# Designed miniproteins, single chains: the designs that were tried, part 8

Each design is a single chain, and the fold is of that chain. pLDDT is the mean over its residues in the fold that is shown.

## One batch from the design tools (miniprotein)

Design m261
Fold by ESMFold2-Fast:
Structure m261 (fold): chain A 85 residues (1-85)
Amino acid sequence: VEELIEKAREALENGDFETAVQYAEEAIKKGGEDNAEAQSVLARAYLGLGDYEKAREWAEKALKIDPNNFDANLTLMLAEAELSL
């Protein structure tokens, strides 16, 4: 799970949002469903893809587990700004 989260982050850094979604989804499937970090990475990947609805949904899930998760808070703010337009 941790290795998959790391690979998802590397994909995010490279701008490969589709690959980031794949690794983050695998992390969640393998026991990351209650892992705020895996969920926040998935939210960021969807934000990068322009899927603002999914970005918001996964950011909200991450914040339910860890309300102080910076990436999830930032992703939620940005996704909601786009959805409000």
Scores: mean pLDDT 81

Design m262
Fold by ESMFold2-Fast:
Structure m262 (fold): chain A 85 residues (1-85)
Amino acid sequence: SEKYKKEAEENIKLAEELEKKGDYASAAFFYEIAGEYYKKAGDNKKAAEAYLKAAEAAEKQAEKTGSESAKEAAELLRKKAEELL
Protein backbone atom coordinates (compact mmCIF):
# COMPACT_ATOMS: atom_id res chain seq x y z
CA SER A 1 0.00 0.00 0.00
CA GLU A 2 1.32 3.44 -1.01
CA LYS A 3 -0.22 4.92 2.16
CA TYR A 4 1.80 2.56 4.39
CA LYS A 5 5.00 3.35 2.44
CA LYS A 6 4.44 7.10 2.96
CA GLU A 7 3.80 6.59 6.69
CA ALA A 8 7.02 4.54 6.90
CA GLU A 9 9.02 7.23 5.04
CA GLU A 10 7.72 10.01 7.34
CA ASN A 11 8.63 7.97 10.44
CA ILE A 12 12.15 7.36 9.02
CA LYS A 13 12.62 11.13 8.53
CA LEU A 14 11.42 11.85 12.08
CA ALA A 15 13.70 9.14 13.52
CA GLU A 16 16.72 10.48 11.58
CA GLU A 17 16.10 14.00 12.93
CA LEU A 18 15.78 12.70 16.51
CA GLU A 19 18.97 10.62 16.10
CA LYS A 20 20.86 13.74 14.94
CA LYS A 21 19.74 15.44 18.17
CA GLY A 22 20.97 12.49 20.27
CA ASP A 23 17.45 11.33 21.20
CA TYR A 24 18.24 7.67 20.53
CA ALA A 25 15.27 6.30 22.51
CA SER A 26 12.73 8.24 20.41
CA ALA A 27 14.70 7.50 17.22
CA ALA A 28 14.55 3.74 17.94
CA PHE A 29 10.80 3.98 18.55
CA PHE A 30 10.07 5.75 15.23
CA TYR A 31 12.43 3.48 13.24
CA GLU A 32 10.50 0.48 14.65
CA ILE A 33 7.16 2.10 13.66
CA ALA A 34 8.57 2.63 10.15
CA GLY A 35 9.50 -1.08 10.04
CA GLU A 36 5.93 -2.03 10.99
CA TYR A 37 4.54 0.15 8.18
CA TYR A 38 6.97 -1.28 5.60
CA LYS A 39 5.97 -4.79 6.73
CA LYS A 40 2.26 -3.88 6.28
CA ALA A 41 3.15 -2.57 2.81
CA GLY A 42 4.75 -5.96 1.99
CA ASP A 43 8.26 -4.48 1.71
CA ASN A 44 10.16 -6.92 3.91
CA LYS A 45 13.58 -5.62 2.78
CA LYS A 46 12.83 -2.02 3.84
CA ALA A 47 11.13 -3.30 7.01
CA ALA A 48 14.33 -5.21 7.89
CA GLU A 49 16.45 -2.11 7.18
CA ALA A 50 14.21 0.00 9.46
CA TYR A 51 14.37 -2.59 12.28
CA LEU A 52 18.19 -2.64 11.97
CA LYS A 53 18.28 1.17 12.26
CA ALA A 54 16.00 0.90 15.31
CA ALA A 55 18.38 -1.69 16.82
CA GLU A 56 21.37 0.60 16.18
CA ALA A 57 19.59 3.54 17.87
CA ALA A 58 18.63 1.31 20.84
CA GLU A 59 22.30 0.21 21.13
CA LYS A 60 23.39 3.87 21.22
CA GLN A 61 20.77 4.50 23.95
CA ALA A 62 22.15 1.52 25.94
CA GLU A 63 25.72 2.86 25.54
CA LYS A 64 24.64 6.38 26.61
CA THR A 65 22.56 5.32 29.66
CA GLY A 66 23.72 1.79 30.60
CA SER A 67 20.12 0.60 30.12
CA GLU A 68 19.81 -3.21 30.04
CA SER A 69 16.24 -2.87 28.66
CA ALA A 70 17.58 -0.80 25.72
CA LYS A 71 20.19 -3.53 25.05
CA GLU A 72 17.44 -6.20 25.13
CA ALA A 73 15.26 -4.09 22.79
CA ALA A 74 18.18 -3.85 20.32
CA GLU A 75 18.63 -7.66 20.32
CA LEU A 76 14.89 -8.19 19.71
CA LEU A 77 14.88 -5.63 16.85
CA ARG A 78 17.85 -7.36 15.18
CA LYS A 79 15.96 -10.68 15.45
CA LYS A 80 12.85 -9.07 13.85
CA ALA A 81 15.02 -7.88 10.94
CA GLU A 82 16.66 -11.32 10.47
CA GLU A 83 13.23 -13.01 10.25
CA LEU A 84 12.40 -10.80 7.21
CA LEU A 85 15.61 -11.46 5.21
Scores: mean pLDDT 89

Design m264
Fold by ESMFold2-Fast:
Structure m264 (fold): chain A 96 residues (1-96)
Amino acid sequence: SELEKKAKENEKLAEEAEKAGDNLSAARHYFLAGVNYLLLGKYEKAKELYERAIELAPEDSPLRALALANYAAALKKLGKEEEARKALEEAKRIAA
């Protein structure tokens, strides 16, 4: 599917950016890959990619807040409600 193609392309671009030391580009592409895998129902893979986006994004950036919110969505799909709540609280703190 187009979504599977986009997921793989974004993951590859994220890995290339990370190897080049471009943490912001890497975070953006890990985030986009995470969104694509979430839509594909691959929640564990989405979770892992969002964790990488959160790690590489600037601490109080809108990108990190978005990654945390989507990370929470993946955690809820995996039944990890308390971890999801904590991620949403951190996203809200950054957005305030």
Scores: mean pLDDT 90

Design m265
Fold by ESMFold2-Fast:
Structure m265 (fold): chain A 63 residues (1-63)
Amino acid sequence: MIEEAKELLRKAKEAFDKEDYETAIELAEKAIELANKEPDNPEAGVIVVAAATILVLSKKKLA
């Protein structure tokens, strides 16, 4: 699960870089959901923060 969350985060970053903000939001939300299933994993916190940042920035670009 955490490895899948990492891959979703990587894809969200790629979508953001390509200015595909809708896809970046969707992938970032999925990464956060998967990371929250393993809250005791130290990598989960890092993934949530990074994905939340992409989510907020992508929503700001669409506004």
Scores: mean pLDDT 80

Design m266
Fold by ESMFold2-Fast:
Parts: structure tokens; C-alpha cells; sequence
Structure m266 (fold): chain A 72 residues (1-72)
């Protein structure tokens, strides 16, 4: 369980960071970077449903922000 706990904490922290960066994104390139990172974290989380739950909200926020930027 130690590895799962540490990975879960790391994914949750990275997810929070992505959500914050997504809200503050002002460039198309940064939005694309956040989208790519969110997708990578989603793939890692998909290996374990518990990790997916922790990351899902932040990942969605990052993708939504990227979509907003590409509309500009």
C-alpha cells in the first residue's frame, strides 16, 4: 500500500497544480501542455481506480481551460 499511497498523493498534488494552471492559462501552448499532462496523469490513474478518483476533477478542469484558450 505504500507505493499506492505515495502515488495517490503525488497525483492529487499534480492534479491540483494542473487545475490552478488551467485557470491561469493565457497561451495556447501552455494550454496544450496542460492538456497533455492531464492526459498522461489520467493514463497513470487508470491503472488504479482510487488514483483515478483523486485526479479526475483536476484533469477535467485542465481540459476545460485548454478548450477555452483554443477558442480565443
Amino acid sequence: MKEIEERSERLAEEGRKLAREANESTSKEEAEKLLREAQELAREAAKDPRMLMAETEAGVAAISAASQITSL
Scores: mean pLDDT 61

Design m267
Fold by ESMFold2-Fast:
Structure m267 (fold): chain A 104 residues (1-104)
Amino acid sequence: MTVEEILDEIFDAIDAGAPQEKILELMRKAVEELKKVTDPEEIRRAMRGLAATLDRLIAAGKVTPEIAELFQEMADIALEKAPDDPEVRRLVEAIKARIEQLKS
């Protein structure tokens, strides 16, 4: 199962009104799959999907501290794997900034 497939399942879960436990389960699964990714293009695609998933969760009012922490963890993993990729760096900065706005 790819990171993209798991992110698609998270979108479906949000649209279906799934409980937070299900969303957290899928997000933890996405973290583990992201750790296995080595292809820079797959990291970029995963980060684009992650940014879109965060926006969807914000729109649904479903971002909790636990969910925000998992997004930050995935962003940090991607940056560690592709530290010099300008798109990955931009998406990591955007995700972290969006999460900080929610804490204000």
Scores: mean pLDDT 84

Design m268
Fold by ESMFold2-Fast:
Structure m268 (fold): chain A 61 residues (1-61)
Amino acid sequence: MVELNEKASQITQEAYRKAKAEGIVPSPADIAKAANKALEALEKGDEEKAREVAEETLRKA
């Protein structure tokens, strides 16, 4: 589903922007991990959880 991949990318980009504003510099590996977790949550129909797990993954990096 191309649409879910696009949403996961957008959510991850928003989480990345928030992390950078907080002084966190996530690695490419952390960004990929956040995107994968967001996609899994979106596949289960939970867009709110997708945002939460992406932000949490990047913040703890």
Scores: mean pLDDT 79

Design m269
Fold by ESMFold2-Fast:
Structure m269 (fold): chain A 82 residues (1-82)
Amino acid sequence: SAEEALRKALELARRGGEAIEAGDLETALELLLEAARLAEKVDPMLAAQALAAAARIYEELGKLEEAEELFKKARELAERAK
């Protein structure tokens, strides 16, 4: 259900934040991208926030093209959430 997808997305986003604090950027990236995927249709703003966080991680890893693509998608989802 949409509620189950949202609950799982929130849990993955929380774990992603913990991974960032631990310095595990690769794990944080995987968790945030999965959170965004689950949230995309049920909470576009949460999905946008998760994608923006993942994009910042790509920037830190030197993956600038991937970061730009995720920032663009995050902006589009945030606009849809209005």
Scores: mean pLDDT 88

Design m270
Fold by ESMFold2-Fast:
Structure m270 (fold): chain A 89 residues (1-89)
Amino acid sequence: NEAKKYNEEGKKAFEEGDYEKAIEYYEKAIAIDPNFYEAWYNLGKLYLDIYEAHDGNVPKEYLEKAKEYFEKALEIAKEKGDEEAVKKI
């Protein structure tokens, strides 16, 4: 699955601290599979990480984006009946 491959590339970029590349790959995963909750969840984690790394000294939009992406991931997981995913979000 190409969406899964892009999600894995995004995770690698995120682990390397390349947030711009991570966002690009996660967005590509979502473009291919908009119901891929892991990509939405990973985008939420990325924006939350940026917010925490700056002790909240970033525009509030970063925290708002994290919440938005987590809410989207949770909604998809619930719609799919994925109880394990719901517990992780």
Scores: mean pLDDT 81

Design m271
Fold by ESMFold2-Fast:
Structure m271 (fold): chain A 56 residues (1-56)
Amino acid sequence: DKELVERATTVAGRALGLSPEQTEELKERGREMLERGVPLEDVIREVVRRAAELAA
């Protein structure tokens, strides 16, 4: 579900104070993982993990 990944990424980016550019990068990575057949929960977990790394 691409919409769910995009929403989760937007929320995480806002919560962690990421730039719009960083948030768009994470959305693109999430889309690529979904297209590769990675399970939705694993995609969301990875996107949140990367968002936290960018915020650190």
Scores: mean pLDDT 80

Design m272
Fold by ESMFold2-Fast:
Structure m272 (fold): chain A 68 residues (1-68)
Amino acid sequence: SELLLEGEQQLALGRMALALGDTELAEKQLKKAKELYKEALEKGEISEEEYEKRMKEIEELLEEIRKK
C-alpha cells in the first residue's frame, strides 16, 4: 500500500502543479504517479479497474499539458 499511497500523493501534486501553471513539474509528478500505479498493479495492491481509472485520469492531464 506504500506504492499506492505514493502514487496518490504524486497524482495530487501533479494536479496542484498544473493548477499553478507549472507544467514541467506537473508532467514529472504525473509520470511518477503512472510508474507507482504500475508497480502497485504488479504487486496486487490496486485492482485492474482502479488502475485503468487512474491511468485514464493521468493521460487526460498529460494531454492537457501537451495541448499548451
Scores: mean pLDDT 86

Design m273
Fold by ESMFold2-Fast:
Structure m273 (fold): chain A 89 residues (1-89)
Amino acid sequence: GEELLEKGEEAYREGKYEEALELYKEALKILGEDNAEVLLNLGLALLGLGKLEEAKKYLEKALEIAKEKKDNGLEMMAEGMLELIEEKL
């Protein structure tokens, strides 16, 4: 789970958004569908690919979970990214 997240983050930093997306999807299967960090990273990779509607869906789910867990940092990141998407749609 964690190793796949780290590999996905490395791929994302290199601009390999499709590879990052695949690695994050595998991480989500292992770590669980309600892992807000993985959902946030999926949204970011989709943003990198220009898939705004799909990115929005994952970021909204990440935001919901972050609010439930009172993770203020992740909540702020998800809200900021959603605001960026709304400017593009």
Scores: mean pLDDT 83

Design m275
Fold by ESMFold2-Fast:
Structure m275 (fold): chain A 56 residues (1-56)
Amino acid sequence: MIDTEKLHEASETERKVAALAAEGLSQREIAEKLGISQATVSRHLRKLEEKGVIKR
């Protein structure tokens, strides 16, 4: 589930990560699709969860 108000404050990369995570993609699949490292995806997912933008 995505919080639209909090998503407005997110960077373009964080918004893309949130959208792909909401579709059920793994950290590896998101990393491959966006061309970034899995560690970067994990960090963005953690920040999005802390902000309450996404929930697992």
Scores: mean pLDDT 71

Design m276
Fold by ESMFold2-Fast:
Structure m276 (fold): chain A 74 residues (1-74)
Amino acid sequence: NAMDEATRISAELALAIEEAGVLPGTEDFRRMAELGRKLRKEGKWDPRLAGRTIRISRDTPTGSEEVASVTVKA
């Protein structure tokens, strides 16, 4: 398989973030979320992070700020 584990994990994270309604708005996140949707549609969805809760933070001048938490779905 041409897809490495780092790319798969990135797709899982991006899809979970997008489905939770959180918008990083970046091109990289959109591309990874599209990859996750494609894998699910093609029956190649094998999430490494299924059931894990991920805290989403953004950098601010005063430090990191949590904007959401999402759970990766199997």
Scores: mean pLDDT 68

Design m277
Fold by ESMFold2-Fast:
Structure m277 (fold): chain A 81 residues (1-81)
Amino acid sequence: MELTERAKELIREAAEALKAGDYEKAKELAEEAARLAKEAGDTGALGGALAGQIEAYRKMGDYEKAEELKREHEELSAALK
């Protein structure tokens, strides 16, 4: 699906932004990826997007938001088992 491919592209771009130290950009890209992954029903892409958001928020010092997203990611991972 077109949405799934775009979500994967955004996850890749978010990972590159994290490596570059652009945490705000990484957050925005990962949030858009999560939105598209949810719309597409792609649980794998959603997991990747959530992981990117968690790391970006941690790097920005927003530990409360990172912990909230980590709980969402753990719930998603449990559903895949």
Scores: mean pLDDT 82

Design m278
Fold by ESMFold2-Fast:
Structure m278 (fold): chain A 72 residues (1-72)
Amino acid sequence: AVPALVQLLKHENENVRNAAVKALCRIGGEEAANALYVVLKDENEPAEVREKALLALCEIGGEVAKQAAALV
């Protein structure tokens, strides 16, 4: 489920992207946080997609989210 939700962060519809952020935050945990961190660090991703990944990471919290915040 986490990889599919990460793909939805790239969706053209802002409501779908926001729903993906909410779903990833609800799942939480290390798998979701690590997947979001990979997206945040992927320079091939549009800035908007990386910003959504950062938002989701900040919402989940934890060590990975703290490391991601330091990159911005």
Scores: mean pLDDT 71

Design m279
Fold by ESMFold2-Fast:
Structure m279 (fold): chain A 57 residues (1-57)
Amino acid sequence: SIAEELGVPEEVVDKARELYEKKKLTPAEVFNYLVHELGVEPEIAAKVALYLKKKDE
């Protein structure tokens, strides 16, 4: 799974995908939401946001 490949919890990846795909947030907005609204560690949030950014390119 992408969570296993990135070394992050599956719940964080699932939430990031929901925010990106359904709510149409940018990778930077997803990062800010994960850190500031959900209390995800910045290092973990950055790995997921970078994954989404690469997928958008």
Scores: mean pLDDT 82

Design m280
Fold by ESMFold2-Fast:
Order: C-alpha cells, then sequence, then structure tokens
Structure m280 (fold): chain A 84 residues (1-84)
C-alpha cells in the first residue's frame, strides 16, 4: 500500500537520499489518486505499478511517446479514463 510504504520511509534518517526521494514520489502518487477519487488503486495494484503508470502518462503527455509493459499501459489507460 502506498501510504504504508511512505510511513516506513519516513522512519528513515533525513540523510538517506534514496528513501527521501522514494517518499516524495509516493506522496505525489497518493495525492494524484486522492484528487481523482482513485484511492482503491492501492488495494488493486502494487505501489510500483501505480508509479510506473503515472510516469507513462506523464511521458506521453510531454513527449508524445512512452515505452511501457502491457500491464503498465492497461493501468495507465484506466488512470487516463478516470482523469478525463
Amino acid sequence: MLEEELEELEKKPNSDSEARGRALVLLMAIQLLKKYGLTDFADRYEAQEIIDAIMVLFLEEKTGTAIASERTREIAEELRAAMA
């Protein structure tokens, strides 16, 4: 669960740059899901799958192209439909 992983990372020292970076990415993903009423995604998909899908949507919007697995694209399409 995204919030659970974020809580565990927040227990790490501030000097752990990787943990701090991961916590920021998780916080952004949680905020996006809450904004569009997609809080159930955390129950249906793993944290990394959700993050990868968000990144695919961001890259397609900015570059017109994104390389993704079939599963990541399916999740990204579901996100896009909910955000429309």
Scores: mean pLDDT 72

Design m281
Fold by ESMFold2-Fast:
Structure m281 (fold): chain A 56 residues (1-56)
Amino acid sequence: SEEEERKKQIEELKKYLEENPDMPETVKKLVEIQIEALKNEKWDEALEKMKELKPS
């Protein structure tokens, strides 16, 4: 199901953060935003947050 696949994606992203603690801060923030979006189904909000990470 879509919910089951979503849970797998969240777990994979969390594991990725745990296994790669020394990753660039920008990448960490992107992954955290994706986890939040998947968990709360707030994709539009996540896209706006991702835009904040781009230089104006």
Scores: mean pLDDT 73

Design m282
Fold by ESMFold2-Fast:
Structure m282 (fold): chain A 74 residues (1-74)
Amino acid sequence: FEEGYFGPPKKAEELLEKAEENPEEAEKYIEEALKILEELLKLGQLTLPPEKLEELKKYYEEVKKRAEEILKEL
């Protein structure tokens, strides 16, 4: 990923950190983070080279796993 170029991935990461710090609001932060990445994946299928799309998919899976772990603690 190109740091500073992909604002949505950075925003999603910030939202996950807020979810960890605020368990009672974690569900809302996680939902927003995943939605941002899902929309980026849809756009990426049309605009990104295969290598970059694969990196984005791996990042989405990591975010999704982290989100599931946070939600299971609630």
Scores: mean pLDDT 73

Design m283
Fold by ESMFold2-Fast:
Structure m283 (fold): chain A 74 residues (1-74)
Amino acid sequence: MDWERVREVGERAAKLLEEHGLTDLAEQIRKAIDARDVEGLDKVLGEAINRTRDDPEVRIELERLGRQLAEAVA
């Protein structure tokens, strides 16, 4: 597991969510990063994808970040 890469992906996701008014999810991602909770980070990212289904550009970027998270954890 590359924790620095996990953190980078999480911070990018949090910034994207803040830019789109999903501040609650961005805060949850930052808490997961601070706690080094990869499972929590993955769950919040999944919830963010579900909440952005009506915004395909944001959803596609979150899905891309989720794939990068999976690669960083492997």
Scores: mean pLDDT 83

Design m284
Fold by ESMFold2-Fast:
Structure m284 (fold): chain A 92 residues (1-92)
Amino acid sequence: SLAEVRAQVRDFLRGLIDFAEEHGLEELVEKARQMLAAVDAGVTPEQLKAMLDELIKELERLAEQSTDPEVQAWLRQAIEALRLLKEQIDAA
């Protein structure tokens, strides 16, 4: 259901905030907090997909710019998780 996907997106964004804070990615922390607030305010499925697309592009950029293999690996896994969440929105 869309409610289950929204819950999964919230859990993902919380994990992303924790990771970004640990690694000093302050712009990503702020972006993820803004996205979490928007999800809580009730975005449409189309708006949610657009937000996930924007986040995927930002994480891809950060992964390419990072010199830390552990950060790169985490971000690549996060990108894959976001792609699966987008597919779940379309199935709901």
Scores: mean pLDDT 86

Design m285
Fold by ESMFold2-Fast:
Structure m285 (fold): chain A 64 residues (1-64)
Amino acid sequence: MEAELRKYPKETLARNVVNLLAEKGFLKDNLEEAKEKLMEQDPVETVLTVAKMIGLPVSAFLKK
């Protein structure tokens, strides 16, 4: 799974994480700032961590 995530641009993964968190009600404001902070971290590690925390499969962050 991690190798598949690393095929995506860092900005794409950060955007998908922020959008999913907003949709699920975990993030309500400052979406651009949240995305920028995620891009400063390893986006693959962030996706894996968030997926475990909210109980969603990693594939949920890759939906079109």
Scores: mean pLDDT 70

Design m286
Fold by ESMFold2-Fast:
Structure m286 (fold): chain A 76 residues (1-76)
Amino acid sequence: DALDNAENYLRHAIASAKAGKRDQALKSAELALNYLRESGEDLPEAIENVKRAIEALKNGDYDEAIKYFEKALEAL
């Protein structure tokens, strides 16, 4: 199930970000984004929040990234 995979990778991205593992968090976030897009469901809020989390990670703003990942999970 694409949504179950997206949720699992979002949870991995949060855990990695909390551990300061930027590259692992980015990889998990990109995988979550791909599964959200492949789900075929209308999930614009989840997709937008994952994109914002990825940008926050790239900027080194882990706390902001975690907040956006949590918002993405709430939008599922």
Scores: mean pLDDT 86

Design m287
Fold by ESMFold2-Fast:
Structure m287 (fold): chain A 99 residues (1-99)
Amino acid sequence: GVDVLRIRAVARGNTATVTVETSGGLAEASAIAQAAAEAAAKVPGVTKVRASASGNTGVVVVDTEPGKARQAAEAAARGAAEKAREMGGTVGPIEITVE
């Protein structure tokens, strides 16, 4: 299985940035980032979602209406964690920072 080693989410203004570090490679990081992006996209007030991966790390950037960045960050983190469990992995620390 592929583990999520850490999820870091920062909600700043109307943007949430979620970074997911995995025990896997690019394909696994990409799959987990896509799942996080899909979860964030379901949040009311989300206007744009972008997912990318580099090495073992996935990044999701979510643009929102005012006041929705934290909810989008939380949804993305949950989606990443659920995908890791679906892939037979464990989930490490989840940190959400609001500025």
Scores: mean pLDDT 88

Design m288
Fold by ESMFold2-Fast:
Structure m288 (fold): chain A 61 residues (1-61)
Amino acid sequence: MDEALSRLVAAANRLIEAVQKGDEDAVKQATEEFLRAAREAGISEENAQAAIKNVIDFAKE
């Protein structure tokens, strides 16, 4: 598996955990980590932001 993709998956899991915990500061930090991992994986800012929204929506379910 690509290392950048692996980091992106880890960042997504951290974001899910932060959202479920209801910690606004943790959500902010996890969002920044996800954006950094997405850039390393070659994902555009637009697609990264869409992915963040999908991850947050999924975590709220």
Scores: mean pLDDT 79

Design m289
Fold by ESMFold2-Fast:
Structure m289 (fold): chain A 100 residues (1-100)
Amino acid sequence: SMKDLEAAKLLFRVMALAVEIELLVRTKAPKEEILKALKELEEAVKKLAELLELPEEKKKKLEELIKKAKEAAEKGDREELLKLLEELLKLLNEGVRESE
């Protein structure tokens, strides 16, 4: 369906942004570049969560993980940022699976 195609495109965008953020963190890119990528990730995750009609509790948890990731990026806590990114992707993948 068209909804399934849109969800797949958003999921690919989320995965691509996650890889980009990991590379930016590992290469010690400027904080501003990491924050920009996190903002794009936030927008893609929000759209995907709304399209998949995820439960409000899961949407709030995704929002909290993104907020913590931005705080970790602001503080230069690379290890915490990567852990939060992994947790975000795990939660999102569980939500995608439950919506199938």
Scores: mean pLDDT 85

Design m290
Fold by ESMFold2-Fast:
Structure m290 (fold): chain A 60 residues (1-60)
Amino acid sequence: AAFEEGRRLYALGRYEEAAEAFRRALAADPSLVEAHRLLAEALRRLGRDEEADAVLAAIP
């Protein structure tokens, strides 16, 4: 599953790939709060703070 792959990539420090996996998870299930949280964290690790804030604001 995309969410599980994102978590693995995040643990490996592959933040760009993790963010892409979390975006795919959210495309399949937009209600998945944990994917929003982890996507935002991955984006912050990449210095993309404004995108991270937007992701957190989108949590249902």
Scores: mean pLDDT 84

Design m291
Fold by ESMFold2-Fast:
Structure m291 (fold): chain A 73 residues (1-73)
Amino acid sequence: MIEEAEKYKEKAEEYEKKGDKVKAASLYGIAAHYYLQAGDYEKAKEAAEKALKLDPNNTESQKLLQEAEKKLA
């Protein structure tokens, strides 16, 4: 799970660097999902925050951020 999260995070960073904000946001959201499954709530929060910064309307990333924050509280 952590390996998948890191793979999607790296892919997201690549698309962000290319200026494809929507694709990068989607990939950060996928990374956040895998970080949550792995129990790495701090990295899940970071990835979900990145996704929302790039695409604020991404409902799934909003849910992932709330879940990660709840686990950290």
Scores: mean pLDDT 83

Design m292
Fold by ESMFold2-Fast:
Structure m292 (fold): chain A 62 residues (1-62)
Amino acid sequence: ASVEDMFETASKFPPELLEKIIADAIKAGPEGATKIAKELLKLAKERGLKEHAEAIEKALKT
């Protein structure tokens, strides 16, 4: 799926659950998971999903 399709799915999660999913993906996944998370963060900021953006930033800091 495109990053936009992943963002549509991610935006349906509560921010707390999104943080856990992204943190788990980065921990288990390749370097690409971090890159995708950064792209999702950019989209969340552009769309004004502040709570989701904060959740993604927290996951990236782990």
Scores: mean pLDDT 78

Design m293
Fold by ESMFold2-Fast:
Structure m293 (fold): chain A 58 residues (1-58)
Amino acid sequence: KAAEIAREAARREGEKLGLSEEQIEKVAKEAEEIAKKNDLTEEQAEALAKALAYEAKE
């Protein structure tokens, strides 16, 4: 499901970027909610999660 893909992608990208567990949780939750709200495809959900993780790094 897109929401699950968003959460998983956010965790993986956050870990790769060296984000703290707290930041990863925030990004994952946000990506999951946006994916649910906008009925995103799995591809869109993954791209969104990566973008949010990059934003959190800064």
Scores: mean pLDDT 79

Design m294
Fold by ESMFold2-Fast:
Structure m294 (fold): chain A 60 residues (1-60)
Amino acid sequence: SAAQLRIGELVGKATEAYHAGDLESAIRYLEEALRLAEEAGDEETAEVIRRQLEQVKASL
């Protein structure tokens, strides 16, 4: 679906931001991806993204 493609794009951008040391942008992209996963009712994907957010926020 379009939502699944966008979630993948946002997670990819979050990874690139994290590698660049831009933790604020990484968090922003992951929060957008989480919102889309929740709107799509994809709770398994939402839970994975929540765990990634916790890991990035722990690095602040």
Scores: mean pLDDT 87

Design m295
Fold by ESMFold2-Fast:
Structure m295 (fold): chain A 82 residues (1-82)
Amino acid sequence: SVTRVVAVEIRIVGAEVELELAKKFPKEIAKEKAKEVLKTLEEVEEELERLYEEGEISEEEYEKLMKRLEENRKKAEEIIKE
């Protein structure tokens, strides 16, 4: 449904905002926030996979959102690794 796809997009935007804000905090807090973002991205990936399996999202939209999730996963991992 459009509502479920929009909810996934909103959660991705939220994760992106949280990662940018994490960089403003001391290293230990930034890492904790980045770990929370990774958990959110995992939950969003599971919902996105369900939407694709149910035919509720096009392959093109699915691939675009999956790529966006992967980019944000890399950003979160970089914060954790530092």
Scores: mean pLDDT 87

Design m296
Fold by ESMFold2-Fast:
Structure m296 (fold): chain A 87 residues (1-87)
Amino acid sequence: LAGGVGLLAGKAIREAKQAESNGDYETAAKIYKDAIEQLEKLLAESPLTPLAREFLARVYRNLADVYEKLGKTEEAEKWRKKADEVL
C-alpha cells in the first residue's frame, strides 16, 4: 500500500524534476499538485502508513521548493507547513 503511494510520488518527482531541469517550474508545480490531489484522495479513503506520509511530505516540500523558484515565497511556506503537519 505504501508501494502504490511511493510509485505515484516517485513518478511525480521524476517528471517534475525533468520539467525543473528545463526551467519549466510552472509545469513542475502542476505535476506536484496533481500528485498531491491523488495522494490526498487515497488518504481520505484509508489511513496512510508512516512511510506513505513521508512520501506525501516529500512531495509537499518539493512543491514548496518549486514555488520558491517561482518567487512565490508565501505559497512555498504554506506547503512546507503542510509537509510538517502530515508527519
Scores: mean pLDDT 79

Design m297
Fold by ESMFold2-Fast:
Structure m297 (fold): chain A 77 residues (1-77)
Amino acid sequence: SMEDREELIKLAKELGIKPEHREALRQAVEGVRTSAELRRRLPLVPGIDAETYLKLSEFAAKKGKDLAEVLRELAEI
């Protein structure tokens, strides 16, 4: 939704995710749905740490979405 999109934009800014990193981040974690899977692939994108991926995963869980869905929305912002 629009509210989820605005909240995701705010989270991305707080985590220091720049627009140029969004597509790379989406591709790097494609098919990854759990924090355990993320931990095995870290670090995936220069300048984005493990804690950032975990917080994105937590946001996805809070909204009842998987991480891939949230990252697709983030890439479209």
Scores: mean pLDDT 69

